# Ledger of designs, part 65: designed miniproteins, single chains, continued (5)

Each design is a single chain, and the fold is of that chain. pLDDT is the mean over its residues in the fold that is shown.

## One batch from the design tools (miniprotein)

Design m18244
Fold by ESMFold2-Fast:
Structure m18244 (fold): chain A 79 residues (1-79)
Amino acid sequence: SMKEELLDQIDEIYKRIEQINADNPEIITLAKKVIEKLKARIESAPELTPEDVQEIAKELSKIIDYAKNNDIEGLKKLL
């Protein structure tokens, strides 16, 4: 299902997140927490609309960008 495919993609990103910014373990820890919160939100949703999937994809892109650019405040805003 769309939800299962999205959760699998998120799990892969979670495993790979350390490779995005190996020099800053603190920002990786924060990024992982944001991803965990996003995953919990998806798992608790009874159904995902195409609009929900698009919003989640956009949020994932922001998490990756903030982690890559050492943007701690950006990641905190997503918590």
Scores: mean pLDDT 82

Design m18245
Fold by ESMFold2-Fast:
Structure m18245 (fold): chain A 97 residues (1-97)
Amino acid sequence: SVMLIEVVFREAGASLEEVEKRVRDLTRRLKELAEQEGLEILTVDYSARVGPDGDAVGLVFIAVSGEREKLERFAERAKELAQEAGASEVNVYFAEE
C-alpha cells in the first residue's frame, strides 16, 4: 500500500528563510520516522514561497510504501510532528497498489 502526506505552513509575518527552515526540519524528521517504521520512501519534496498576499507559505510532501498497519501508525505520528512544528494543514491520502 502507498500513502501520501501533504503538510502546509501558512505564516503571517514570518520570513521566507524561517518557513524554509521549518519545512526542511520537518522533512528530515518525517524521513527519519519513515525509516524507523520500516517504510519505503517513494518520493519526498518541500518548498517555500511568498504568496500573493505577502505571507510565507511552506509545503512538505512525502509518499511512503509499506504494510497498512505501519502506514496508519506513520500517519498518526506524522500528524503529531506536523502540528508540533506549527503546520496549518495536514492531508493524508491512501492508495492501494
Scores: mean pLDDT 83

Design m18246
Fold by ESMFold2-Fast:
Structure m18246 (fold): chain A 94 residues (1-94)
Amino acid sequence: MEEVLKEISKGLDMDEEKFIEAFLKLPREEQLAFIDRLIEGTKNVIKNNPEKKDEFEEVLKMLEEARTLLQNGQPEEAAKKVFEAVKKLHEALK
């Protein structure tokens, strides 16, 4: 899991296409676990950064939408939404 997260993070730093390819190579259970982990992490960030609540709540909404897309059998669309959410999360953490 840690190695997979590092590989996905590297894809995010490189470009969206590589991130999507890396995400789609994961088993469905790992794709869901990755999104769930990001959701939990974002909730913790909101608790610790109330001044940026609105910004992080937007990220949370995007991640929940990605989870729904994945459950509806749209893994590529879910991957795109996750990429957008993680980009926004990184910008908010700067």
Scores: mean pLDDT 75

Design m18247
Fold by ESMFold2-Fast:
Structure m18247 (fold): chain A 80 residues (1-80)
Amino acid sequence: KEEKLLEQAKSLARGLIDLAERQNPKFAERLREAYEKAKSVDELIEAFRTLQKEAAEQDPRLARAIGNAIDILEKLKKEM
């Protein structure tokens, strides 16, 4: 049950990474590392929050996309 939620969360995160690869390939590598290392939805959200703060200074559009993904991940977690 928790495994299916993590799979759905990772599917959403993969979409964000694909978008980031087109806009900022170097930052996309950091998102991918966070995605691969995350063992739970909470870990994924925490890692993305850190990356969103870094992106806000370098790429405000990507920071907004990361923020939107975090909001969707938090909603997914609440539907547990």
Scores: mean pLDDT 80

Design m18248
Fold by ESMFold2-Fast:
Structure m18248 (fold): chain A 92 residues (1-92)
Amino acid sequence: MEKAKELVEEIKERILRDEFLSREELEEMMKKLGLDPETQLLVEMFYGVLELVYAVARTLYKNGKISEEEAEKWKRELIEKAYKEFLEYLEK
């Protein structure tokens, strides 16, 4: 659990810095940490949620529905919320 918590925190911090992680980079990180298959699946699902949030924010901005500033704020708030909820799940 501890290694998974550290990894999802790094993923969150990178995305908040607009550093996009490739699937290959995520897979490499999980392998280096020696995560079991169940934990790998949970981390992949978490990353998928963050990718979706990022894609939705970008789409809304590019379609003129929200400003760039609003898109960034919304993205950051939802990423932080998803991170907190995921940590709470891991602590059960």
Scores: mean pLDDT 77

Design m18249
Fold by ESMFold2-Fast:
Parts: sequence; C-alpha cells; structure tokens
Structure m18249 (fold): chain A 91 residues (1-91)
Amino acid sequence: SPEEVGRRARELALRAGYSEESARVIGETARRLVEEGDEKSAEALIRVLQAHADTGIKPDPGDVLRLLAQSAERRGDERSARLLREAARRL
C-alpha cells in the first residue's frame, strides 16, 4: 500500500541518519509516488535508502531525489518528476 511504502521509506531514512524532518519528506514522497502509480520511482527510492542505511554512506537527500526526478522525466512521468523536484526543494 502507499502507506506501507511511505512508512518504510521514513524508517530507512532515519536508519541512514537523515533528520526527522528529511525522513518525513522522504516518506511522504514515497507514498505519493505509489499513489500516482510510479512504483518504479518509489522502489528506486527505497533501494537507495536501504543502501545508505546498510553502508552508512549518506549523500545529500535533495540530490538523490533530483536524480530520481531525471529518471522519471526520461520515462515520461512528468507528474512524478515534478513531485520529486518539489520534495528535493524541501530538503
């Protein structure tokens, strides 16, 4: 469900060492991606966050979301790309 994906993304962001505020934005973004039908962007975000949590490497969260936005745009998912860029501005 969108709610489960959002919760998972938030928990992984916290484990990766992102702030509570950043984790909230990331979780909301993952939930909204699934609601919009872009499971590929949501899955990619979860995988990136899992890798950060597992390795302790924490890149800038806005840069991560901007890269996912570029990927979504290349697939023609303009709504998801806009959502990801807006989320990146909040980080």
Scores: mean pLDDT 86

Design m18250
Fold by ESMFold2-Fast:
Structure m18250 (fold): chain A 69 residues (1-69)
Amino acid sequence: RDVIIQGLQRSADDFDRQGRDSDAQQLRQMRDLVEQGVPIDQARQQVGMSPSSVAMVGRQVTRIKQQQS
């Protein structure tokens, strides 16, 4: 759970720094839903997140997990 939340937060912060505020807002909404216990797939569908944004979050989560080894 925490790794996924970290991945979503980092991705949102990255988009915000790039001036992609709408994408960052979608990621923040998904993070809030996941923090409330909503399943990732359901949260994604509720916020209307793009497949590319979902793939980016997946890569961030994988990177964080690899750093924990």
Scores: mean pLDDT 73

Design m18251
Fold by ESMFold2-Fast:
Structure m18251 (fold): chain A 65 residues (1-65)
Amino acid sequence: SEKSKSALSGIGAALETTDASKEDILAGAKELAKKDPEAAKALMELAQKSKTGKEAGKEALKLGE
């Protein structure tokens, strides 16, 4: 959804500017699930598939368009 894209774009930008760990991303996704479960699910999948937080951030930005 457009709302989920906006959320992922914002989170991706934040991850690009910080050295966030996978654990940090998963914790953020759990909190996001209270407001936007679709965006949270996408973020958790990206964290699981990515080797680093930076990589997950880049993928989230792409989804946010």
Scores: mean pLDDT 70

Design m18252
Fold by ESMFold2-Fast:
Structure m18252 (fold): chain A 59 residues (1-59)
Amino acid sequence: SREEIREVILEEAKATMELMLAFVNYKITGSEEDRQKMEELAAKADEIGKRLQELIAKR
């Protein structure tokens, strides 16, 4: 439904912001822990993006 698509778009926006903040933190610290956190958030954002594409395609 359009409501489901809207909710996933909002989830994607939130995940993208979290990824950007994690990227900035990693650039400041250079630590392996922060790098892993950034990669984890990037994978999460990609997964949400794929869910959005599937919802649009099934319409």
Scores: mean pLDDT 81

Design m18253
Fold by ESMFold2-Fast:
Structure m18253 (fold): chain A 87 residues (1-87)
Amino acid sequence: NKKEAQEILEKVRQLLREAKEAAFKEKDYEKAIELYKEAIKLIEEALEYSKNTTPALFNREDVEELERLKKEAEENIEKIKKEMEEQ
């Protein structure tokens, strides 16, 4: 279901945008970390669900994009944690 895949990808991107805004504009590091964690959880659940469907919900390009977005979120959490330690 192409529409379902696109809606999940857009939700992930929205959470990442909100997390970046919380970290950069609001300086709300706790909120930013929670939003990144929510995005990671959504990605993991979506990839697991897709793996167990026939046909798979996500194609190879969608999977690669979700894995890149997950890595970006994980890296940003670590950067924020480091920033919090320095303050």
Scores: mean pLDDT 83

Design m18254
Fold by ESMFold2-Fast:
Structure m18254 (fold): chain A 99 residues (1-99)
Amino acid sequence: GEYSPSILEAAKALAPNLSDEKQIELYLLVVEGVLNLDKEKLREALLLMREAGLPLTEEEINNMSPAQLLRLLAEHDSDESMRQLLLGLAEIIEREEKE
C-alpha cells in the first residue's frame, strides 16, 4: 500500500535497523495495539524489535503486562510524541488494573 512520508519517518524512528517493510509492519502493530489496547499486537511489535537487536527473549516478552510492553516500546522509540503517547497509555492501564 501507499504510506505517507510521516508514517515512514515514524516507523524508522522506532526501529531503524529493520528493513523498510518490517519498519512499517512494526509501526502498524504499535498503532493497532495502542488504539485497541491489543496486548498481542504489542507483543508482536516487541518480537520484531527483538529481530532489530533488542536483547529480550520471547519468554520475557510473553510474560510482560500490557503496561510493561508499552513502557518498553516507549524506551526504544526515538519519536518523542510517540514515546509520550505510549507512556501515557501505560499509566492509564496501570491505574485501571489497580482499580
Scores: mean pLDDT 71

Design m18255
Fold by ESMFold2-Fast:
Structure m18255 (fold): chain A 98 residues (1-98)
Amino acid sequence: SMKEELEKLIKELEEAIKNKDLVSAYEIIEKIYKLIKEAGKIDPEIEEKLRKLGPKFTEVAQENITEEIAEEMLSLTKPITEEDREEIRRALEEQKAG
């Protein structure tokens, strides 16, 4: 039963979050999403439980992201933006005026 498997995974996810085990929590979330995707439908009780766990996972992830993972994520997600270019341009104009 998909509902029984999802309930087991949710329980395991709560345990992983409580233990601040981000690796296990991430693997369990991936399994949950895979099952939901394969079923195409979610039980409202399961959806409610997942909704309540989402904020808790985000909080724990923010506290326990390793410096190495944080650096890797930053390296992948921060190209120099047009706003960054405008700020550099402004700083250069201030140097020319002083």
Scores: mean pLDDT 63

Design m18256
Fold by ESMFold2-Fast:
Structure m18256 (fold): chain A 67 residues (1-67)
Amino acid sequence: GKVEKAGKALAERGGSSGRVSVEDAAEALEEGGFSREEAERAAERAGELGGEEPTGGAVGGGVAAVS
């Protein structure tokens, strides 16, 4: 599904560390099939919870919350 595609894109951008910027996370979510608005909301949510730069896992959780 979209979350799985976004998770793969996030892993590619964050590498083995699983860390991505909010902008990279939003781009990965859009590649996964989320709209720009959904991607931005998920990235912002993850950033709010995890600080300035969320981990890939935190962004994945945010995506699940808005899906």
Scores: mean pLDDT 62

Design m18257
Fold by ESMFold2-Fast:
Structure m18257 (fold): chain A 96 residues (1-96)
Amino acid sequence: TEQKQLLQEAGRLAGKARDLLARAIVSDNAKEYAEKAIELLDKARDLALKSTLPIAKDIADLLDLARDEARKGDLATALALTGAARLQIHNALRQL
């Protein structure tokens, strides 16, 4: 249940990051929303790794790629990668 709780929290933070990235794309305050999303992606990555699940590294790698693309200003790619990470989290939770 601890692994499940960590992965659920990682999914929640990744979801919030996705919403912030979506807002950044259409906002004149894009930088502020993107910076908040990057912080949440980092926290989600750490929680995924703390779960010690076999899939945790793949989830963390997707979140790291999303963060790096957001830092580069490619918010659309960051949004897509965050979605991919959330799908991996969802699939892993179904197997717990």
Scores: mean pLDDT 89

Design m18258
Fold by ESMFold2-Fast:
Structure m18258 (fold): chain A 77 residues (1-77)
Amino acid sequence: IQKKLDEIEEKEPELKELVDKLKEALTLSGEEAEKALLELETELGVEKIKAAVEKNEKLLEAVVELEKILDELKKTL
């Protein structure tokens, strides 16, 4: 997971803030982790809409990749 996050950040620096926030969520537990993941889900939704409006396929693909990682983490909690 960490390696995939680093690759996404390198490909799309625009998503660095979201990648960093997701990395922080990995260090949290319980309610704090759950809250951080919910906030990330909302922010990823906004970026996905932005990518679609701009027709930026690279950004859209990166956002979808982050959504998949987020879903995997939600299953762990």
Scores: mean pLDDT 75

Design m18259
Fold by ESMFold2-Fast:
Parts: structure tokens; sequence; C-alpha cells
Structure m18259 (fold): chain A 65 residues (1-65)
């Protein structure tokens, strides 16, 4: 989905910027949720939401390791 792909790209950029400021996974997840929540509520299918969530978790793990 183009929307899911755009949100994955945005989430990765936000994670990359947050990792420069903090290594706290909980803070990164909180800030990411604040950025993405208005874009996710009622706009994605469950499948698209799972795709975005999976990509975000992979990006956080990769950048914090």
Amino acid sequence: SPLAESLVSLAKKVVEELVKKTSDEDIIKSELEKTLKPLLVGKLTPEEANEVSSAVNTSISKLLS
C-alpha cells in the first residue's frame, strides 16, 4: 500500500533522528506514537497497520543495536 510505504518511510526517518538524541527504546516508541497516531487512527487496514508496525520494530532494533 502506498500509504503504508509512506508511513514506514516517515517512521524510519523519525527513529533515525530520535536515536541520535536517546538510546531509550520507550522514549523512541512514545515520540514515534505521537507523530504517527493522527495518521493511523481509522486510516489503515489491520494488514497495513501490521506492515507499518513490523517495519518500525525492525528499524528500532537495527538502529539501537
Scores: mean pLDDT 74

Design m18260
Fold by ESMFold2-Fast:
Structure m18260 (fold): chain A 92 residues (1-92)
Amino acid sequence: ELEELQRRVDIAEMAVRILSGKSSFEELLKHLREELAANPDPVLERMIETVEEILKLKAQPVSPETLQRIIEKLGELMDLLDEYFARRRAAA
């Protein structure tokens, strides 16, 4: 439980740092892949896919459409984080 709780905190802290501009999406992607390798979960796979989509959008020229899509994908990522934590609680 303590080990699981620490992993949840680490993922949440990475998400907050990215949203605050203090961390890269590349660092979050690395962390999510490490978590998937340790604890296989379909929600983690979807989070990885969402982060990869955000990185692809960030590589494109800045436009209102690109920014709106990034915001949408960030919303999806937050929903997936909530789902991941809810599933972990249900498994306890």
Scores: mean pLDDT 70

Design m18261
Fold by ESMFold2-Fast:
Structure m18261 (fold): chain A 89 residues (1-89)
Amino acid sequence: DVREALERVLAQVPLLKERGLWNERSQLVAEYLQAILDDAPRERLRELIEKLLEEYEKHHGVKISEEEREKLIEEALEAVEEVIREIRA
């Protein structure tokens, strides 16, 4: 059950924050998972995917081309839309 898995992960957020196991990347991931659970608009999901890619570029010191970035965003959106459909079924 994908919904239960996401809910269990998000239920750990307060504990991770209390233990100092929390950073900007963790915050972005939690917001992304919450957006999936909330069946957020495609525009919001795209925004969060773009922020996650920017964080990846900063962390690894790499630059993703505009063409590659757009392909990754579209693939991620298609995958997330499939997950949302499974949660709603």
Scores: mean pLDDT 79

Design m18262
Fold by ESMFold2-Fast:
Structure m18262 (fold): chain A 124 residues (1-124)
Amino acid sequence: DEEIESKMVGEKLPKEDAEALKKKLSELSELLKSLNLPSVEVEVDQEKGLVRVTSTVSGKTGVFGSIEEAISHVVDLVKEQAKKADEETKKKLLEALQELRDTAESLGLLNAAKIIQEAIEELK
């Protein structure tokens, strides 16, 4: 996946921050799978702090030059599913987005946190 890495060269996180973000995105993906909804698969290059997202709906691998782009892609997928979901499922997805936002803020990813917050507000 050298081609994917070459396109993501612009974004780097400390290893600890990259692992924290990966964990929260993986938790969100597991929630989507448990609800029989389209999910995402997330890979993080711990040394480079780069994020790759694959959509299970299209089988298409997302290649992102920024963390904000990767988060925006994941959030848009969750938002589309939440709009079609029952109230209980929507509530669980909103709680997962709130946890992802709080994680992004704690890591200083203010633009990513803003993207997540805007999606939360749109779904309320």
Scores: mean pLDDT 68

Design m18263
Fold by ESMFold2-Fast:
Structure m18263 (fold): chain A 64 residues (1-64)
Amino acid sequence: APPPDQVLSEDPATSRVETLTADGRRVTGFRNSKAALEWLEEQAKAGTLAGRQYQLGLERLDAL
């Protein structure tokens, strides 16, 4: 995954969903917390993140 200071990739869901789902403690490949939050909201709306994974992502962003 790209470093957190890089822009979002065109297909963040495939690789980053696995990383987020596996531990829920990492938000990777996002330029900033706003971009990561927007991605999490989009994935939750699309049904590619369960509610628990979404909450873990939000908790990780709050820790940054």
Scores: mean pLDDT 51

Design m18264
Fold by ESMFold2-Fast:
Structure m18264 (fold): chain A 67 residues (1-67)
Amino acid sequence: SAATDLVIEREVAELARRFDAPELAARIREMLLADPTMSLREVLERLRAEGFDPETAERILADLETG
């Protein structure tokens, strides 16, 4: 929904600034907007396959999951 999309965009933008990882945050945003039901494991597996840093990705996703 539009409301869910706005929450995802806002949270991911804030986390991108906090972790200094704008490209990673943008990719997480794209995946979650396409399928908001994706598990943390599925997102991490895709990010790893695409060459992103898994430690930074895990930290961003953990903050997003608990926020």
Scores: mean pLDDT 72

Design m18265
Fold by ESMFold2-Fast:
Structure m18265 (fold): chain A 91 residues (1-91)
Amino acid sequence: AVKEMEEAVEKAVEKMREEAEAAAKLPAEEAIEVLRSTADALIENLKAGGEALAAKYEDKEEILKVTEEGIKRIQEIVDEAIKEIEEKAAK
C-alpha cells in the first residue's frame, strides 16, 4: 500500500523532471504553460491514487502523507523550472 504510493510519487516526479527538460527547448511562454498543465495533471492523479489506496488499506495516514509530500515535490520542481525559464528569457 505505502510502497505503491511511494512508487506512484517517484514515477510522477520522474515524469515532471522529464517534461521540465523537454520544456526548456520551447519558447518561454509555451514552456511555462506545458509545465503548469503537466504538474496539474500529475497532482490530480496522485490525489486520486492516494485517496483510492487510503480507502482500501489501514495505512491511511501514511499513504496520505506520502501523497502530500509527492505533491510538494512536484510543485517545487515546477517552480524551479519556471524560474530557470524566466531567468533565461531575461538574458
Scores: mean pLDDT 82

Design m18266
Fold by ESMFold2-Fast:
Parts: sequence; C-alpha cells; structure tokens
Structure m18266 (fold): chain A 97 residues (1-97)
Amino acid sequence: MYRLTVTIEIVGTREQVEKIAEEIKTLAEILAKQFGVKVSVSFKIEKDESAPGGLYKLTITIVLEGESLQKVLEAARKLIEMMKPVISSVSVEVEEL
C-alpha cells in the first residue's frame, strides 16, 4: 500500500482562501474516485500579519492512499496540474506502507 502527501500553500483574502479550500477538497474527492484511491483533506487558515492588506495563508494537506503506486501518482499529478494557477507552493512526499 502507498501513501502520497501533497501539501499546498495559498495566500489570499479570507474569502478567497476559504473558497479555494472548498474547491480543492471537491477536486481531490473527484480525482480519488476517478483513480480508485482513498483521500483525506485537511486545511489550516492563518492570518499572515507580515503581508500588507491583512492576507491569509491557507495550508492544505491532501493524503492519497492506494494499492497501486501508479494510480496514486497519477491522481496527485492531475490534482497539482489543475491547481497550479492558484498555488504559492507545493510539496509532495511518497511512502510505502
């Protein structure tokens, strides 16, 4: 069994980051069903007091699990490509369970 963890950071207004979090959760669930992998999504919203204008940092952690490494990687790749226009940073970690 394989686990792949995708961590995404986005900076924006509170309303923007809350909307993006909902859209990313929905997208991750759709892709997980499409590729036959298990998904869990968690997010944290923090006020970025260092940014002018009272911006917020959204950190989204998406965990994909499956028996096929290829399916887990394809789901992650598609998810990252679809979110590329809105992300500030992304990191990916893969482990065999």
Scores: mean pLDDT 81

Design m18267
Fold by ESMFold2-Fast:
Order: structure tokens, then sequence, then C-alpha cells
Structure m18267 (fold): chain A 66 residues (1-66)
């Protein structure tokens, strides 16, 4: 899991996106839209989140651990 999260963070850095790993949606509730967040299920879901953020011009995305 840690190695997969590192790979996702490196991919995010290359795309110009800050990937924030959180344990719940609580810290995201106070952020102003647009907010992009997903629950971690696989490395592919994390990479897709980063690609979507980059395509939308967002500088930040949230990955919620199960």
Amino acid sequence: MEEELEKAKEHAKEKGVELRVVRSFAPIKDEKPPILATVYRSIESALELVDKAAKMGLKKAYLVLP
C-alpha cells in the first residue's frame, strides 16, 4: 500500500496536482468547490483521480483511505 501511494504521489507531481491522502471526508467538508475526491480501492483509481484533476485544471485532489 505505501509503495502504491508513493507511485500515485509521483504521478500527481508530474501532472502538477497535489494529491492529499486523508482518512475521512471531514477535512474536505470545509474546502470550497470544486472539490475532487475518491476512496482508494486500487492504484488505478488513484491514478485516474490525478488524471481527472489535471484535465479539469484542478491543483489539488483528495484520496480517502478505506
Scores: mean pLDDT 73

Design m18268
Fold by ESMFold2-Fast:
Structure m18268 (fold): chain A 85 residues (1-85)
Amino acid sequence: MVAQLTEAERAALLARFRRGVEALAAVAAERDTALRLTLSASPEQLRALGERRHVEVKDEDVERLSLRADSAEALVAAVEAWLAA
């Protein structure tokens, strides 16, 4: 079954994802380091989050964060779980 997100479900996921990315950027800034975030999912799942590319921040001290999921919701949950750890 291809999960078709309703407009409301997609908006909620986008808001959660955006919040997670902003929190990751704040953590990187506070640590004065670069955070390399790689998101892996199908093109359809990434499109649901408005993403068409990997998010990457580089500097000499790179903290690598690689997240893979089978759905947009699982990908957002993985970002939230990493931030909570």
Scores: mean pLDDT 60

Design m18269
Fold by ESMFold2-Fast:
Structure m18269 (fold): chain A 73 residues (1-73)
Amino acid sequence: MGAPDEEEVKESLSRMVESIALGMSPEDQAKFAEDLKKKGGDEKLMKEAIEAARKGDIETAARLLGEAMKSLL
């Protein structure tokens, strides 16, 4: 139970997704997903988040990234 500011969380995740999708090559994005899997993150959800970001669907990408990282909290 926690209602973090949805808009702040969304903005932070969206900026992270944009940094990953626009700042990293596809090869580096794949390595990042693999590294997150080793840390207990979901590689599949991370890959889907990156794919959504590449399609310009930043909102879906941010949501999927949040789910992939949820187990790391």
Scores: mean pLDDT 70

Design m18270
Fold by ESMFold2-Fast:
Structure m18270 (fold): chain A 84 residues (1-84)
Amino acid sequence: LEETIKKLLEEAKKLVEEGEKAIKQGNYDKAIELYEEAKKRLDDLINLLKGLRLTDSEIYKEALKEKKEVEEKIKEAKKKKAEA
């Protein structure tokens, strides 16, 4: 369980980092794909923690915060694509 939680969080963070690299390269389509995948990994983690009734945990709060940040990054990437 701890390995699964750690893996989902780490995979989401890696996808965000790769998305940021894609933004720097001007590849907004790739960035959006990577951020959407990161959001999916965070949704999986949030659903897992809800099923375990760990909604008062710090990791649950962290996952919710990271999901909001990824959603904003998706909006910004779409905006940059429209402006390019």
Scores: mean pLDDT 83

Design m18271
Fold by ESMFold2-Fast:
Structure m18271 (fold): chain A 94 residues (1-94)
Amino acid sequence: MEEQERLLKEAREKIEEGRRIAEEGTFEEAEELARKYRELGEKDPERSGAWRGVAAVTLGAALEKYGTKASVIAGGRILQVGGEVEVRLQVERL
């Protein structure tokens, strides 16, 4: 339980950091970070929801900043600015 509380607190801090990266960093950095947290969720089912939440918020902030130059599809797919990289986001599960 103490371990779970610590991880949840870290997830909340990572959500805030993800927003800052999306606002001040590049889209590539936000996308890579969101993907990394999503993959962590796949390896740890007990904490999957928290990590998917971090991924969704991070990518959501990036999408808001770069959305004008991206094709957004239902289900949270977006084309990277200047590139052709698809990133999947599941905000609905937050």
Scores: mean pLDDT 57

Design m18272
Fold by ESMFold2-Fast:
Structure m18272 (fold): chain A 96 residues (1-96)
Amino acid sequence: AAPTVTQSPSSLTVKEGETATLTIRASGDGITGIAWQKDGQPLPPRARVELSDDGRTATLTIENVKPEDSGVYTVTADGAGGTATSQPTTLKVEKK
């Protein structure tokens, strides 16, 4: 079967200079890759992704967030049964 991806939270508001953290869990057999996108584009240069040893949990961390980091974040997981895309998470960065 195709993998499933659960993303938390569905929306997140942080202040400029804070740290934003988004976590996903992928389930299914033969997960081969997890890819993050912002507004359908590659992640911001300051975004860091940590993957668990089993490849099923991925944590996106953006330190010292800027207003430009605001946007819609999605995750795509590839597995033996096909590809699954997460529900979007909206990140909003408020100015100090």
Scores: mean pLDDT 76

Design m18273
Fold by ESMFold2-Fast:
Structure m18273 (fold): chain A 74 residues (1-74)
Amino acid sequence: MIDEPVDPEKRKEALERVKEIAKEAGLELPKSIEDALLDPTEAGVEVAILGLAAYFAKQPEVARKLVDAVMEAL
């Protein structure tokens, strides 16, 4: 597979899904994770995934669901 820069449209879709899941769980999504998901670089996506896993570490089921949503959208 060619490692292309993540499509900005797919990043917006990932952010929308993550926001929806966080709201359903009654949790607030940090702006730093929103900014990372909208970053046009591949590093931005990695930072967002790591940030989600770290920020929601006390709620591992929610953290996994959020990470899976990002991976499915990308």
Scores: mean pLDDT 72

Design m18274
Fold by ESMFold2-Fast:
Structure m18274 (fold): chain A 82 residues (1-82)
Amino acid sequence: MISPGITYEDLAKRMYDLAKKQLGLSDEEIDKLVRDYLLARGLPQELIDSLTLEEKVLLAWLISQDGSLEKALKRFEELKKY
């Protein structure tokens, strides 16, 4: 859910910072975890490779909230429009 006044970039950065603090992992370790998760959920490698680390973390979080790749992708694209 998008809160008023939060940009797509701010949300992606916040989710990345939260993941880094909660997991205590490096950027490389976080990228590997979210990449493996997204691949397991059915995202094509080419699409994953086109995303920033922050975008991968945000998308992985959205999938975890909705339990649906299709709904998470739709929300992710909606966030980009703001």
Scores: mean pLDDT 74

Design m18275
Fold by ESMFold2-Fast:
Structure m18275 (fold): chain A 72 residues (1-72)
Amino acid sequence: MDELKQQIVDLARQYTLAVLNGDTDTAKALKDQIDQLEAELKAKGASPQQLRDAAVAAVSEQLRVIGDYLDS
């Protein structure tokens, strides 16, 4: 679970950077990968709590990246 959660967070970071840089093709591909990993978590029987924790971690990372970008 931790490995899948970390992969989702890493992809969410890359997705946000691609969006901020206007790289729509890369952003689309990364979002498709995130959706696939979320489906894998559900398929592996992740609890609603584990799914929520992964979503919160991904959103927190996205907000951090946006904040860093704006402070640059």
Scores: mean pLDDT 82

Design m18276
Fold by ESMFold2-Fast:
Structure m18276 (fold): chain A 68 residues (1-68)
Amino acid sequence: ATPLASDEEIRAMLRALIEDLRARGASDAQIRDALDHLIDWWRDVEGYSEEEVERIRAIADELFAELA
């Protein structure tokens, strides 16, 4: 499984994704769907724990609010 990055690394990765999708003309709903899909993939494919997923979702929520 891919080891969980630090909060700062997760934040940087999610920020880059949000900014890229915004630059490509994605709507807020499409960006949220992309974030949810990525986090679900990390849980289901990479084997991230429920605690790790909850932490990542909190970071994603904060970033989405900041960048919306």
Scores: mean pLDDT 76

Design m18277
Fold by ESMFold2-Fast:
Structure m18277 (fold): chain A 74 residues (1-74)
Amino acid sequence: SVEDLLAEARKQIEELEAAVRARAPREEIDALLKRTAELLKQLAKASGDSNDPEILELERRALGAYNRALEREA
């Protein structure tokens, strides 16, 4: 369900954010980013409302974590 995907995506994003803050190995960050992207893609397909505030918040958080991870390669 969309609710189950939202809960899983939220948990995955929290793990991604924690790993980025802890400066986890690149392989771990890459794996978490890939999994997060897959979940958000599934959520977008399952949702009939692309303006859902909860989905937009998760997308914003994922983008923030992605940008922080990119800064580690600069």
Scores: mean pLDDT 78

Design m18278
Fold by ESMFold2-Fast:
Structure m18278 (fold): chain A 73 residues (1-73)
Amino acid sequence: MEETRRAAREAAEALREIGDEVQERIDSGKEFSDEALERQLEKGREAIESGKSESGVRFGEAAEKAYEARLKE
């Protein structure tokens, strides 16, 4: 349970950093290439992989879903 909270916080922090970088691109008026977006997704995946046990994995999956929804924007 405490591991789940830690994994969730780490995933949330990584997701926010990725979102911030995407927003900076939008604010700059530059196009974001598909490859660049995929690289940001890789960063989120690393945060998910840091989670352990069943609870951590489930939290990571939820974080990845939210991350993919953000990329849709």
Scores: mean pLDDT 57

